Designed miniproteins, single chains, continued (3). Designs and how they scored, part 5

Each design is a single chain, and the fold is of that chain. pLDDT is the mean over its residues in the fold that is shown.

## One batch from the design tools (miniprotein)

Design m8156
Fold by ESMFold2-Fast:
Structure m8156 (fold): chain A 65 residues (1-65)
Amino acid sequence: MEEELDKEVRLALALIQAAIATKSGDYENAAKWYREAAQIAEELGRTDLSEEYRKLADEFEKKAK
């Protein structure tokens, strides 16, 4: 379904943005994008991925301070 495909695309884009932010040392934005990815993964029913991305967001948020 197009709605689910849109969520998959948004998840991929959020992960790309998180990777770019991480590579540039922008840990605050990396955390923000991983939080976005976790939300989308949860909406897709991928709870394991949502947990992983939420944990990554927390780790990068700690690095930012």
Scores: mean pLDDT 83

Design m8158
Fold by ESMFold2-Fast:
Structure m8158 (fold): chain A 70 residues (1-70)
Amino acid sequence: KELKEKILEKSPLAKRIAETNELVLQADEDNDPELFEKAAKEADRVYRELRNLTPEQREELIKAYEEAKK
């Protein structure tokens, strides 16, 4: 929870990654196939954004995760 909040403060894209992970966990706990589909769509969006990042944006995202892990 605290890790997620630190990541969100550093990068908007990190927020989407964290939200996708929460959707997967929520779908597993609730056994909800519609949530699994939603998680898959969000994962696809995250993949597209990651591929379209500039070098600077990629460095920012990496830094956000590294700092949150400290």
Scores: mean pLDDT 68

Design m8159
Fold by ESMFold2-Fast:
Structure m8159 (fold): chain A 70 residues (1-70)
Amino acid sequence: MKAAEEQAKGVVEQMASLPREELEEAAERTLASVPEEYRERVREAFEAVKAGDLEKAIELLTELIVEALK
């Protein structure tokens, strides 16, 4: 749980440091490479980063990482 949250924070900080154009490209590539079942939550996480809601993005990514570790 805590390790997944720390991982999510690192990923969100990385995404937030990207220019908007590069963030959009990263979102497109990530959505193309993730299983369909995760696609909606991944999309929501990128939208949260774009909106500046980093807490929401961290929460969404933490849930995805925990699901992937099952």
Scores: mean pLDDT 77

Design m8160
Fold by ESMFold2-Fast:
Structure m8160 (fold): chain A 68 residues (1-68)
Amino acid sequence: SWEDLRRQGEEARRRGDYREAGRYYRQAAELAPTDEQKREFSIRSAQSFALAGDPQGAARAGSVLSDL
């Protein structure tokens, strides 16, 4: 579920595994039931990839926001 993916993203972020957190938040955004939640998780994904030093991952996550 998107809830499990959000939790895994939070756990990865707590460990400092920002790249893994970005991937989990991206997957949570894909499965989220509302546009508001999709937007929130896409933002968290982009922030996590940026912290991981992955500007392409951050840009891809951010591009989803233009469709919401």
Scores: mean pLDDT 82

Design m8161
Fold by ESMFold2-Fast:
Structure m8161 (fold): chain A 92 residues (1-92)
Amino acid sequence: MKEIRLTPQERADLIKAVRDLVKEIAETGDPALETALGIYLSLAVSAGDRDVLREALKAAIEAKNPTVLRLVLTAARQMGDEELAAEAEKAL
């Protein structure tokens, strides 16, 4: 596993970016924003940062967007977070 660690500021900035992207994807359906979200979720997976994925899941559930829910599910599975993956599957 890659040992990448986010600073508290980087984590907060990433959470905000992920939440903003989830909301904008739900409003626009823009594939470029889906790609950007995938990149940020991959960074969270590489860092092992469960908090970023949890905040993404909360935003995805609020948006009721199945594309974002599937992206979060994939990221949770890649990180090995079975509980978060199960929460994403339940929301689908």
Scores: mean pLDDT 80

Design m8162
Fold by ESMFold2-Fast:
Structure m8162 (fold): chain A 66 residues (1-66)
Amino acid sequence: MAAELRARAEAALRQLRDLARSLGLEEIGEKMAAHAEELLRQGRYEDAYRLALRSMGILEKLAAAR
């Protein structure tokens, strides 16, 4: 169970970085990704996953506002 949750969190972190690059928001996306990655290092996989999903939503809203 923990290994599966970790894999999902790592996949979400990759998606966050890819989304930031595709939207031209790499600087903001990198700061958000760094926070999620720190949670992953602490073993807080669910928190890292939720933060990555929330961060992707914020990036999409920022891109739509331009």
Scores: mean pLDDT 83

Design m8163
Fold by ESMFold2-Fast:
Structure m8163 (fold): chain A 58 residues (1-58)
Amino acid sequence: SPVEEAARKAMDAFLKGDINKAVEAARETLEKGGLTPTDAAIEALVNGRVDEARAALA
């Protein structure tokens, strides 16, 4: 799913020490998946909270 893909990409960037790239990866992946990125969803994704990100997008 776009949310799970966004979480994976955000986590990969975060583990490489680039929080700005983690935020951008989450935003871009959600937009490409046809979802409207919210600050709450992006924050949840960069912290690995996928279920909270789904709730923030509903």
Scores: mean pLDDT 79

Design m8164
Fold by ESMFold2-Fast:
Structure m8164 (fold): chain A 57 residues (1-57)
Amino acid sequence: ASAREKILAAIAEILNAIGDEIELERADLSEEERAALLKEIEEKKEKARKKIDEASK
């Protein structure tokens, strides 16, 4: 895959993480739902970081 494709994939992961962060602002979320969203945000950020690192080669 090209460096461009890896950067675009990283951007997609960041946008998805932002969507999850917006969902965290819901007052009616359970403790379990909040914990799951926080985990998903961290996983998406980690995936984006790895894709950016690969694109920097």
Scores: mean pLDDT 76

Design m8165
Fold by ESMFold2-Fast:
Structure m8165 (fold): chain A 66 residues (1-66)
Amino acid sequence: ELKEEILKKLKSGVPASEIAKYASEKLGVPFEEALKLVLEMLDRIAQGEDLEEAVEELVEKLLKLS
């Protein structure tokens, strides 16, 4: 569910801050940590990483913080 919601938000052009807020609220992770991870994910996508793989890595890192 979390991975699918983040993918949906990314495909809809939702800003990084909104994705970070969503993850922070759902997992109880500090907003600043979530935002850092979302920005790192976006940088990886910009470098040519597959969208689904980038989101999966983001979710794994977020779950380790929760």
Scores: mean pLDDT 83

Design m8166
Fold by ESMFold2-Fast:
Structure m8166 (fold): chain A 60 residues (1-60)
Amino acid sequence: GAMAELAARRAQSRAAIDAEIEHLLKDGWITEEEVPEWRKRMEKAADNGLALVEEQRAAA
């Protein structure tokens, strides 16, 4: 169902965010102290994006 698909997309977004944060740390773009703030910002952006997509799909 649609809720299961949304949950799967959120889980996938979290995995992608974790991978991106690991990449940024390895490349020295961010410090470990900045990780919680960057993760929070990325998660908020991903959640806003998913909410917008689901709203548009519900309207179609």
Scores: mean pLDDT 72

Design m8167
Fold by ESMFold2-Fast:
Structure m8167 (fold): chain A 65 residues (1-65)
Amino acid sequence: SEEERKKREELLKLIGRILRIIGDILEIERRLEKNPDDEEAWKELEKLEKELEEERKKLKELEEE
């Protein structure tokens, strides 16, 4: 059905955003392994972790509907 197709498209877009954020987190973690005193990297990591939490909440809402 058209509704199922739209839900799949929304789910795939959401998964794509989650994977991109995870990739960004891994890059920041590599940067922090080289320099643990990088204050800007810690701030970026915190921001990305919050963005990941928001996207995970959206994914859960889609799975429960």
Scores: mean pLDDT 84

Design m8168
Fold by ESMFold2-Fast:
Structure m8168 (fold): chain A 109 residues (1-109)
Amino acid sequence: SLVEKARELIQKLIEALKNKDYDKAFSLLRELAHVLRQLTPEEIEQLVDDLVEFAKAAIEYYKKNPSEKSKELLRELIDLLRFAASKVTNPEAQQKLRDAAEALEEALK
């Protein structure tokens, strides 16, 4: 399923960030964005906790090794989370995604 593909992409993205493989991380993030655009609101809601954990991992790895590339990646992730928040209909899911995006913006200060 596309939901399982999205989960696999998120796990590969976290691993790429851990390994500082930013070119791979950008490629995977853009593929994740394309997958999320194909999902229903209900399918994205199934991924909310996965996306929140991804945001937390991204903040952790950025703080350990800040660089212009990792900063650009976090900016693209903020856009992705805001897109996901705009598509979900569940208010709790929407708030979790917005909070994750705000945490990323705070980390970039």
Scores: mean pLDDT 90

Design m8169
Fold by ESMFold2-Fast:
Structure m8169 (fold): chain A 75 residues (1-75)
Amino acid sequence: HMAEKEGDELFKKGVQAEKEGNYQEAADYWLEAGRKYLEAGDTQKAGFAFGHAIEAYEKAGLSRTEAEVRVREAL
């Protein structure tokens, strides 16, 4: 599935950004990865990616509520 492959590439970019300490960038990549996984119908991978995005947004300085709102608005 093309969307799942795009999701996998975005997820890898998020991992790289996190390793570099770029938590906002990591969160944005994982948010987009989750959206691609939803397009592919892979709700488990989507949930995993969105969970990573929430944690990364919190590390970037957002509250958990603000991070959760960003993820919900992506659905």
Scores: mean pLDDT 86

Design m8170
Fold by ESMFold2-Fast:
Structure m8170 (fold): chain A 62 residues (1-62)
Amino acid sequence: IKLSDEELKKIAEELGVSVEKIKKIIKYLEENPDGTSFKEIAEKFGVSQGKVRKLVEKILQS
């Protein structure tokens, strides 16, 4: 997953989550492509499942 720093900042502002947390979630998704659910990511990083879903959708649309 390859996003520019500007794209990460826009996503952070739209979701109300820090850029640093978004980078950690993206890295986790890259390292765990075979078994990770939105619920597990939400619980691990303290964000809502809806925000995780929106983040993944933005990554796939980029």
Scores: mean pLDDT 75

Design m8171
Fold by ESMFold2-Fast:
Structure m8171 (fold): chain A 67 residues (1-67)
Amino acid sequence: DPEGLIGKMLVLKIALEIVKEMKKLKEQGASEKEILEAAKKLQERYAKTYGKDIAEEARKKALEVFS
């Protein structure tokens, strides 16, 4: 399904950007709670541009990759 593939690629791209910020915060000595809150705030920002469903799925994948 080409339409579903494009959506999945967008989710992965956004997830990797969230992971990048989470890793940067961890390197700066941020707590797990602060890192998780930052991921949630990034999800909310991406939801305004790409929609709630894409942003939520991206955050879930970012958390899977980061753990």
Scores: mean pLDDT 83

Design m8172
Fold by ESMFold2-Fast:
Structure m8172 (fold): chain A 70 residues (1-70)
Amino acid sequence: MQLTPEQAEALAAQTLAEAEALIERLAPTPEQRARIRAAAEEMAAAIRAQDRAAYLEAAARLAEVVAETQ
């Protein structure tokens, strides 16, 4: 699957917005919040680059932080 640049940018923006919504719901520590944002930014960058491997790696890091939250 290859996204157009427009679709990639829209999906990247949606990913960042979903991360902010997740932070609002989980109320993580400042350190966990920073790690969630960093992972989401890496996911957004991978979407723009259309790098599936980088996306999955960043998504795994996000999942680890979320698991540490409760």
Scores: mean pLDDT 82

Design m8173
Fold by ESMFold2-Fast:
Structure m8173 (fold): chain A 61 residues (1-61)
Amino acid sequence: SEAEKEAGKLIAEAVKRGVSGEDLKKALELVAEASQKTGKEKEELYKQAAEYAKKAIEKSK
């Protein structure tokens, strides 16, 4: 899904920037939870992961 790709891309960007804060940990945790869900819940968790990854990136800037 697009939400999964977006979350993965943003997490990769945060890791490249050397971010190791709570926001990145939360994003990774949400991706792990999403992998165990299906349908709408899975997509919603990936969207939340993307938001946390964005916050991690913004904080590192």
Scores: mean pLDDT 80

Design m8174
Fold by ESMFold2-Fast:
Structure m8174 (fold): chain A 65 residues (1-65)
Amino acid sequence: SAALAEGRRLFEEAAALLRQAAAEGDPASDRHRELGARAGEAYLAGVAAFAEAGVAPADIPAIEV
């Protein structure tokens, strides 16, 4: 379904943003906080998309970082 594909896309986006945040080196930086916030937004949107697709919470995949 379109919602399942969107959930996967958003989780891939969240993982990429988390990898970028890890690469920043300084967790107190504005850049690190911005990347973390964007990753959180993508993750929540991805969870909502999986729920819309009828995926049970236990079957929602883990973020690949």
Scores: mean pLDDT 83

Design m8175
Fold by ESMFold2-Fast:
Structure m8175 (fold): chain A 59 residues (1-59)
Amino acid sequence: SAMAARQAALAAERARIQEEALKVTGDYGKGMKEDGDKAEAEAISRANELRARYQAAVA
């Protein structure tokens, strides 16, 4: 059904967002070692964007 297909697509999008969030966390750690405050601000901004995308996906 259309509902089942939509739920499957949503689950796939959630999985992609989680994978991207893990990648951002890794990049955040590496960035902090190299660029300090700049990397922290950029990582926080990106993490907030991913959180917004996740919330939109589950709405």
Scores: mean pLDDT 72

Design m8176
Fold by ESMFold2-Fast:
Structure m8176 (fold): chain A 72 residues (1-72)
Amino acid sequence: EPIEQLREVIEKLRELAESAKAAGDEDKYRFLQRAIDAVEALINALKAGKLTPEEALQLARDIYEDALKAVE
């Protein structure tokens, strides 16, 4: 189910965000919060029929990979 897969990406990003917050890294925390917001927007677009499941999952993967690279 694509919405469940997108929610799993959000949960992984939330774990990274909480780790950054605990470490006092506000820049990483804010960056990860933006990544979470972006994936939530994909869920809304998918529900509105503006994206296919395949498009939403590819975009979520790209968001997650970019988030990992940016926070190092």
Scores: mean pLDDT 85

Design m8177
Fold by ESMFold2-Fast:
Structure m8177 (fold): chain A 78 residues (1-78)
Amino acid sequence: MDPELIEKLKKEYGVTELKEAELSEIDFSKIAQIVLLNEDEAVVITADGTGYLVKGKENVEKLLKYAKENNIPVREFE
């Protein structure tokens, strides 16, 4: 994982811990925001500040659909 990506997520998005995860490892009821990195990668940030790096276009699409249906903020990574 890119160290510069981790530092930027901590400074700009309030991430305290970043780990790679499958969708099954994430409690969707605790999702506070989603940061879209690209079409194949997103970071899910839970209410406690934990970041989960999710990979795969289908997984990202599922997260974006959930966010839209539950009014969860989605931010694009700059």
Scores: mean pLDDT 80

Design m8178
Fold by ESMFold2-Fast:
Structure m8178 (fold): chain A 92 residues (1-92)
Amino acid sequence: MLGEVVLKILEDYLENSSDEEIIKALKEIKKQLTKLFKEKGVPEEVIKKFEELVEEMIKNVNDKEKFLELAKKLSQMIDYAEAEKYEEAIKI
């Protein structure tokens, strides 16, 4: 699933990259996935929650444990959005 791929990428960045590189990766993920979700007709409420979660991750880039917890939530939200499980995505 796309969320699992994003989680693996973020885990690799967290282990091997600077905070600045992680923030750049998150901004690109936010941009590309927001575009994809809009093209697929994902509800604006889900897209807003996704964007808010990415911004929370950027704020917590220096807290590895909290970053990983948020990355897992982001992964789950992406997979719920792809599965059209929008109520579950909003509850993340």
Scores: mean pLDDT 85

Design m8179
Fold by ESMFold2-Fast:
Structure m8179 (fold): chain A 69 residues (1-69)
Amino acid sequence: NATAWNNLGVVLKNLGRYDEAAKAYEEALKLDPNDPEILSEATGFVILLQQLGREDLAEELGQALKPLR
């Protein structure tokens, strides 16, 4: 369930568990890469990760936002 992974990512992000949050968003995008809510949340999280200096996580999640067809 992509929605459950997205919700988990939001909770983990709010707890400051950024590594786990990134993985949860990646799994959500893997299950439903075209969901506008998941895309919006993941994109916002990439911006947050960049602001926090977590460029490795931002790059990894950013790649998940652009899956191969």
Scores: mean pLDDT 80

Design m8180
Fold by ESMFold2-Fast:
Structure m8180 (fold): chain A 62 residues (1-62)
Amino acid sequence: SLEEEIERLLEEFRRLATEYLLTHYSEEQAQKLLEKSLAAVRELAKVDPRFAEMAVRELREA
């Protein structure tokens, strides 16, 4: 289903974002930024799931 596909992409985003953020920020700052970023990507993905795909792609290229 579309919802399952979005959740899979969000889980991959969470993993990649955590790795990226912990490289550049303190643990406290990384957690706060991760929560905000996940919420934003989830909301955008409800409008168009391609936004979740784009977010994952950007982190993989970072």
Scores: mean pLDDT 84

Design m8181
Fold by ESMFold2-Fast:
Structure m8181 (fold): chain A 74 residues (1-74)
Amino acid sequence: LSRTEQRVLQALLQSKRPLTAAELARRLGLSQSTVSRALANLAKRGLVNRTRVGRRTAYSANKKAVAELSKKLA
């Protein structure tokens, strides 16, 4: 994972609720475009789940997949 992808994933793991790309950008001091690209890459790896909240997309960490990745890297 890139450093940005790791930061985004960590923020999602620390959250009790799904976060939008705009919320993540605000929390991490990154552009929404940078966060959206990191989220797209994490979703391709199965590390985040996408949910629709009205007309907005929110994201949560796939805790099981993250745990499996951590085991492979340990």
Scores: mean pLDDT 80

Design m8182
Fold by ESMFold2-Fast:
Structure m8182 (fold): chain A 70 residues (1-70)
Amino acid sequence: MPSFYEHVKEIIEIWLEKYKKMSEEAKEEAIKALPEFKKRVLETAKELNASEEEIEEVEKLLKELEEELK
């Protein structure tokens, strides 16, 4: 079965595909919403009782997303 990490990776890939198709104004709004998205992903990980190691790997994915948007 796909792990929570794999699900987060897929969601990020879908989010990036949508982001690339957005207008400049919509992209700015999406970037402003990124902290809330990150918070929700980490809250979901806690609700699913993800391991500390899995949470750290998910945080790395979120940091890579932030770096790709720069």
Scores: mean pLDDT 78

Design m8183
Fold by ESMFold2-Fast:
Structure m8183 (fold): chain A 89 residues (1-89)
Amino acid sequence: MLEEIEELLRRAEEALKEASEKVRSLLERALELLRRALEHYKRGDLFSAEIDLGMALIELGVAKMLMDESDREALELLEEAALLLSELL
């Protein structure tokens, strides 16, 4: 599970190169928040992990409303990482 989440986040970072200008910052913030949530989880800070995950989901929700087709891959990878991380919490 952890290795799968880390791989999804790495793939999302690559997919961000194709992201549209209007949602790239939202997707980059979601990526940062998911990475922070994962680090909090690894340290046993489940409360901080849950907060960062929740914040990432808000950023992803806004990005989804504004997205173009070029944003789809990064968004879907980040949503999958968030789903898997939520299963650990």
Scores: mean pLDDT 88

Design m8184
Fold by ESMFold2-Fast:
Structure m8184 (fold): chain A 97 residues (1-97)
Amino acid sequence: SDEQLEQAKLYAVEGKKYFDQKKYEEAIEKYDEAIKLDPEFYGAWLLKGEAYFKQKKYEEAIEYYEKAIEILEKKAPDSSELEEAKKNKKEAEEKLK
């Protein structure tokens, strides 16, 4: 529903506020609430991956970037967001070695 999609966006905004304060655990909780309401919200998956990356949890970051990539390839295959998601995944992969 439109109300659920709007609420998902509000959770992502709240998560970003925590992220900017380096409160990554609280940010992730808000991104998880956004994803529960809208599992196709690629922005929330990207932000969740970035929060895990900041915590040096690179394997989890890769998993969440891959979720965002899957959604973006279906919805916005020529988008700058898809290019950024692929770049962020590659950076996380480079950290694992």
Scores: mean pLDDT 90

Design m8185
Fold by ESMFold2-Fast:
Structure m8185 (fold): chain A 92 residues (1-92)
Amino acid sequence: SVFDELMREVEEFLERTVGASEAEVRELFREFEERVREIGKRHGIPEDLVDEILDALRGTLRTLLARGVPEEERRRILLAVAEAEIRHALAR
């Protein structure tokens, strides 16, 4: 399912951020955005819905980095937000 494919990309992104600097996390997020857009395009998801998911995740990541949230907690929060946003977007 497209949900499972998107969630695998989220998990891969989070795994790659372990021990990464803020600059590296931002670059990894950019790569993640490109992969999510490709998946959305392949599955015929409207670009507006993909942009909404990515905007929500980008905003959350920015806030967590600005607040200096510990890596493990940042990972848990981003995973939960991603699951909620992807489920919501795909239910439309």
Scores: mean pLDDT 87

Design m8186
Fold by ESMFold2-Fast:
Parts: sequence; C-alpha cells; structure tokens
Structure m8186 (fold): chain A 74 residues (1-74)
Amino acid sequence: MEEEILEKIHRAVDALRQGNFEEALKLLKEAVDLAVKYNASERVKQDIIDLANLLKRLYPEYKEEVDEIIKKAS
C-alpha cells in the first residue's frame, strides 16, 4: 500500500514538473486519502505535506484545497 501512495506522490511531482497543476493536485488528493485510509507512516505523510506546501507556494490560488490535504495528512 505505501508503494502505491509513493507512486502517486512521484506522479504528482512529475505532473507539477510538466506544469500539469490540476493533475498534480488530483494525485496528491488521492495519495492523502490512501495514506489516511491505510494509516501510512509519518514519513509518507510528511512527504505529502512537503509536496502540498510546494504546490501552495507555486500556485497560491490552490491554497484552500492544499490546506485541506495538509490537514488530512496531519
């Protein structure tokens, strides 16, 4: 399960690198939902929080959606 979560995080990073912000946000939401459902490790949850903070910094217009992801991962 953590492998699937990490795959979604890696895909979100790739989407962000390609400028696909909506896809990155979608993948990050899917990753956090899986992390909560399967009680993922603190390391994986922190990776989600770190990426979410990066997305929020680059695209402040997504702050509300990103803050929800951070809250779920915390």
Scores: mean pLDDT 82

Design m8187
Fold by ESMFold2-Fast:
Structure m8187 (fold): chain A 94 residues (1-94)
Amino acid sequence: ELGSKALDALFNGDYEKAVKYAEELIKKNPDNANAYTLLGRAYLKMGKYEEAIEAFEKAIKLDPNNQTAYRLLAEAYRKMGKDEEAKIYEEKAK
């Protein structure tokens, strides 16, 4: 399963592979909110915070009830030192 491969790559520290598998999931189904969450998680681990934010925002747009994406979006803003934006998304994740 491609999603399992993306998660395995993410947890094994193969962030470039995690991005690749998440992009393949998106190519197969552009409305797959979970694939955008995986993409954002990989970028977050790589320190690519702007790319992570874009991926999580897309995940939330596709699935507004995705509390995991809100939490991760808040984490990305925290990593960028944008504490006020982070607080907004932390509240939405509750």
Scores: mean pLDDT 86

Design m8188
Fold by ESMFold2-Fast:
Structure m8188 (fold): chain A 51 residues (1-51)
Amino acid sequence: SEEARILLEDALEAAKKHPELPKEVLEALIKLAEEHGLHELAEEAKELLKE
């Protein structure tokens, strides 16, 4: 849904500001993005996780 996309995009931006966050937070974001068919957002979160 569009609402889920907006919320998950906001969460990804927050994660970028806090690189000290545990990897589990990014993993949860990836799972939620995949569940809602937001594959581009999931890929961006995966790239952030690699850094």
Scores: mean pLDDT 77

Design m8189
Fold by ESMFold2-Fast:
Formats: sequence, structure tokens, C-alpha cells
Structure m8189 (fold): chain A 87 residues (1-87)
Amino acid sequence: MMSVKELAEEAKERLIETLKKNNVPDLEKWEEELEKSAEVIAKLPREEVGLAIGITAHELGLEYPEIKEELNKERAEIERKIRENEA
């Protein structure tokens, strides 16, 4: 089963990849913020991980509404993996 740290890292990678693919301005800033968020999320209880990732994706969607659907797809895939790996 995936650990909370692995789930946080995958969420970070998927969100950063979505931003890169869509040529988002200030990518370096978001890479730093998402790395910090992943470190915080990795320390959360397993039951709080999905909510924390959801909040992060929601905040990115507020800043970049044009890619909100792609961010929501990546979020849904991560939430699916969390459910499949729920102990």
C-alpha cells in the first residue's frame, strides 16, 4: 500500500506536471509552494490527506480557472488511490 508520504509526493508531481503542461506563469514559485505543501501533507493522519490535497488543488484552480478541470482530474485520481490504499 502507498504511504501518506508517497501519496503526498504523487499529488505534488501530478499537480506540478499539470502546471508545466499548461505553461503556467510563476511555475518556480508554485513548485516551491507545492513541495512545502507535500512535506506538510506527508505528516498528516491518513484520513486528512485527501482533504489537504483537495484544498491545494482548489486553490490552484482559483488562481488558474482555465486548468481547473485538469487539476480536478488529477485530484480525483489521487483520491481514488487514497481510497484503494485506506487501511
Scores: mean pLDDT 80

Design m8190
Fold by ESMFold2-Fast:
Structure m8190 (fold): chain A 94 residues (1-94)
Amino acid sequence: SMDQDILDISAQIFSLTGQIVDSVMNGDDVSRDQYMDQLNQQMGQMIQRLQQRGTPTDQQYIQRINQIQSMDVGNQITQAQILSSDMIRQIRNS
């Protein structure tokens, strides 16, 4: 379902933010860069799914994702984690 797709992408975004933090703490620049690339890919997939569902709330999430993608790496990770948590909670409480 569309809700399941959005849940799965949100969970992947949340997981990737944690993996990026762990890579930074371990000094693993290669893994950090790979997870950052995957995070950007998952955010792109999220925009596509939100466009397909097309609710007013989805348009607000798209704007938020676009803002996050313009941030520095540290703020991007923090805001992506908050966003994915919000989206998971919204779907599970629906």
Scores: mean pLDDT 87

Design m8191
Fold by ESMFold2-Fast:
Structure m8191 (fold): chain A 62 residues (1-62)
Amino acid sequence: SAHAEELRAEYLAYLSELTGLSVEEIAADPEAAIAKLPPEQQAAARARGRELETEAVRSIVE
């Protein structure tokens, strides 16, 4: 859905700002991009991803 795509774009932009990598590079392998961050930032980045994924799923069900 358009909303799920917007949430994915938001997450990629968040990771881009955090890592300094382009959105295109992160879209190719988000997990590898996250793995380059310090451990505390990795945890925060994964938590943000889970939050946005949950919201995307909820937008489909509701």
Scores: mean pLDDT 77

Design m8192
Fold by ESMFold2-Fast:
Structure m8192 (fold): chain A 57 residues (1-57)
Amino acid sequence: SLSEEERQRAIEGIRRAAALGGAGAATAVHGAKEMLDKGEISEEEARELIELARAGM
């Protein structure tokens, strides 16, 4: 599992990928789902990241 610092860094990476749009948005969606599947983020956090990514598509 990730430390809180690693978790926050991963979330920020997903947010940055979402902001790039296109392929970055697709990467952000996959990243958010993977973190949710591993229990690293909540369902609500995953939803927010996925919605951010889809807004950039």
Scores: mean pLDDT 80

Design m8193
Fold by ESMFold2-Fast:
Structure m8193 (fold): chain A 76 residues (1-76)
Amino acid sequence: SDRELLIQAVNTLVEKGLLTEEQANVIISRLEAGESRVDAIAPVLNEITDSRSAAGLAILGSSLSPEEIVRRVEAL
């Protein structure tokens, strides 16, 4: 499902060291609550200072298909 792919992308950002487990849990809980991608990342986006982490969140919050989001996050 689209949600499962988005959760996969969030977990990949953690594996790459671009998000903390705590930041990932915030995003995942908000996605599971039915929030939009942009709304789900908003609280974490304000904490980010690293350009690669910002790029990962920009991909996750984009209008790209969930499949394309997974591919682009894996390529970071």
Scores: mean pLDDT 86

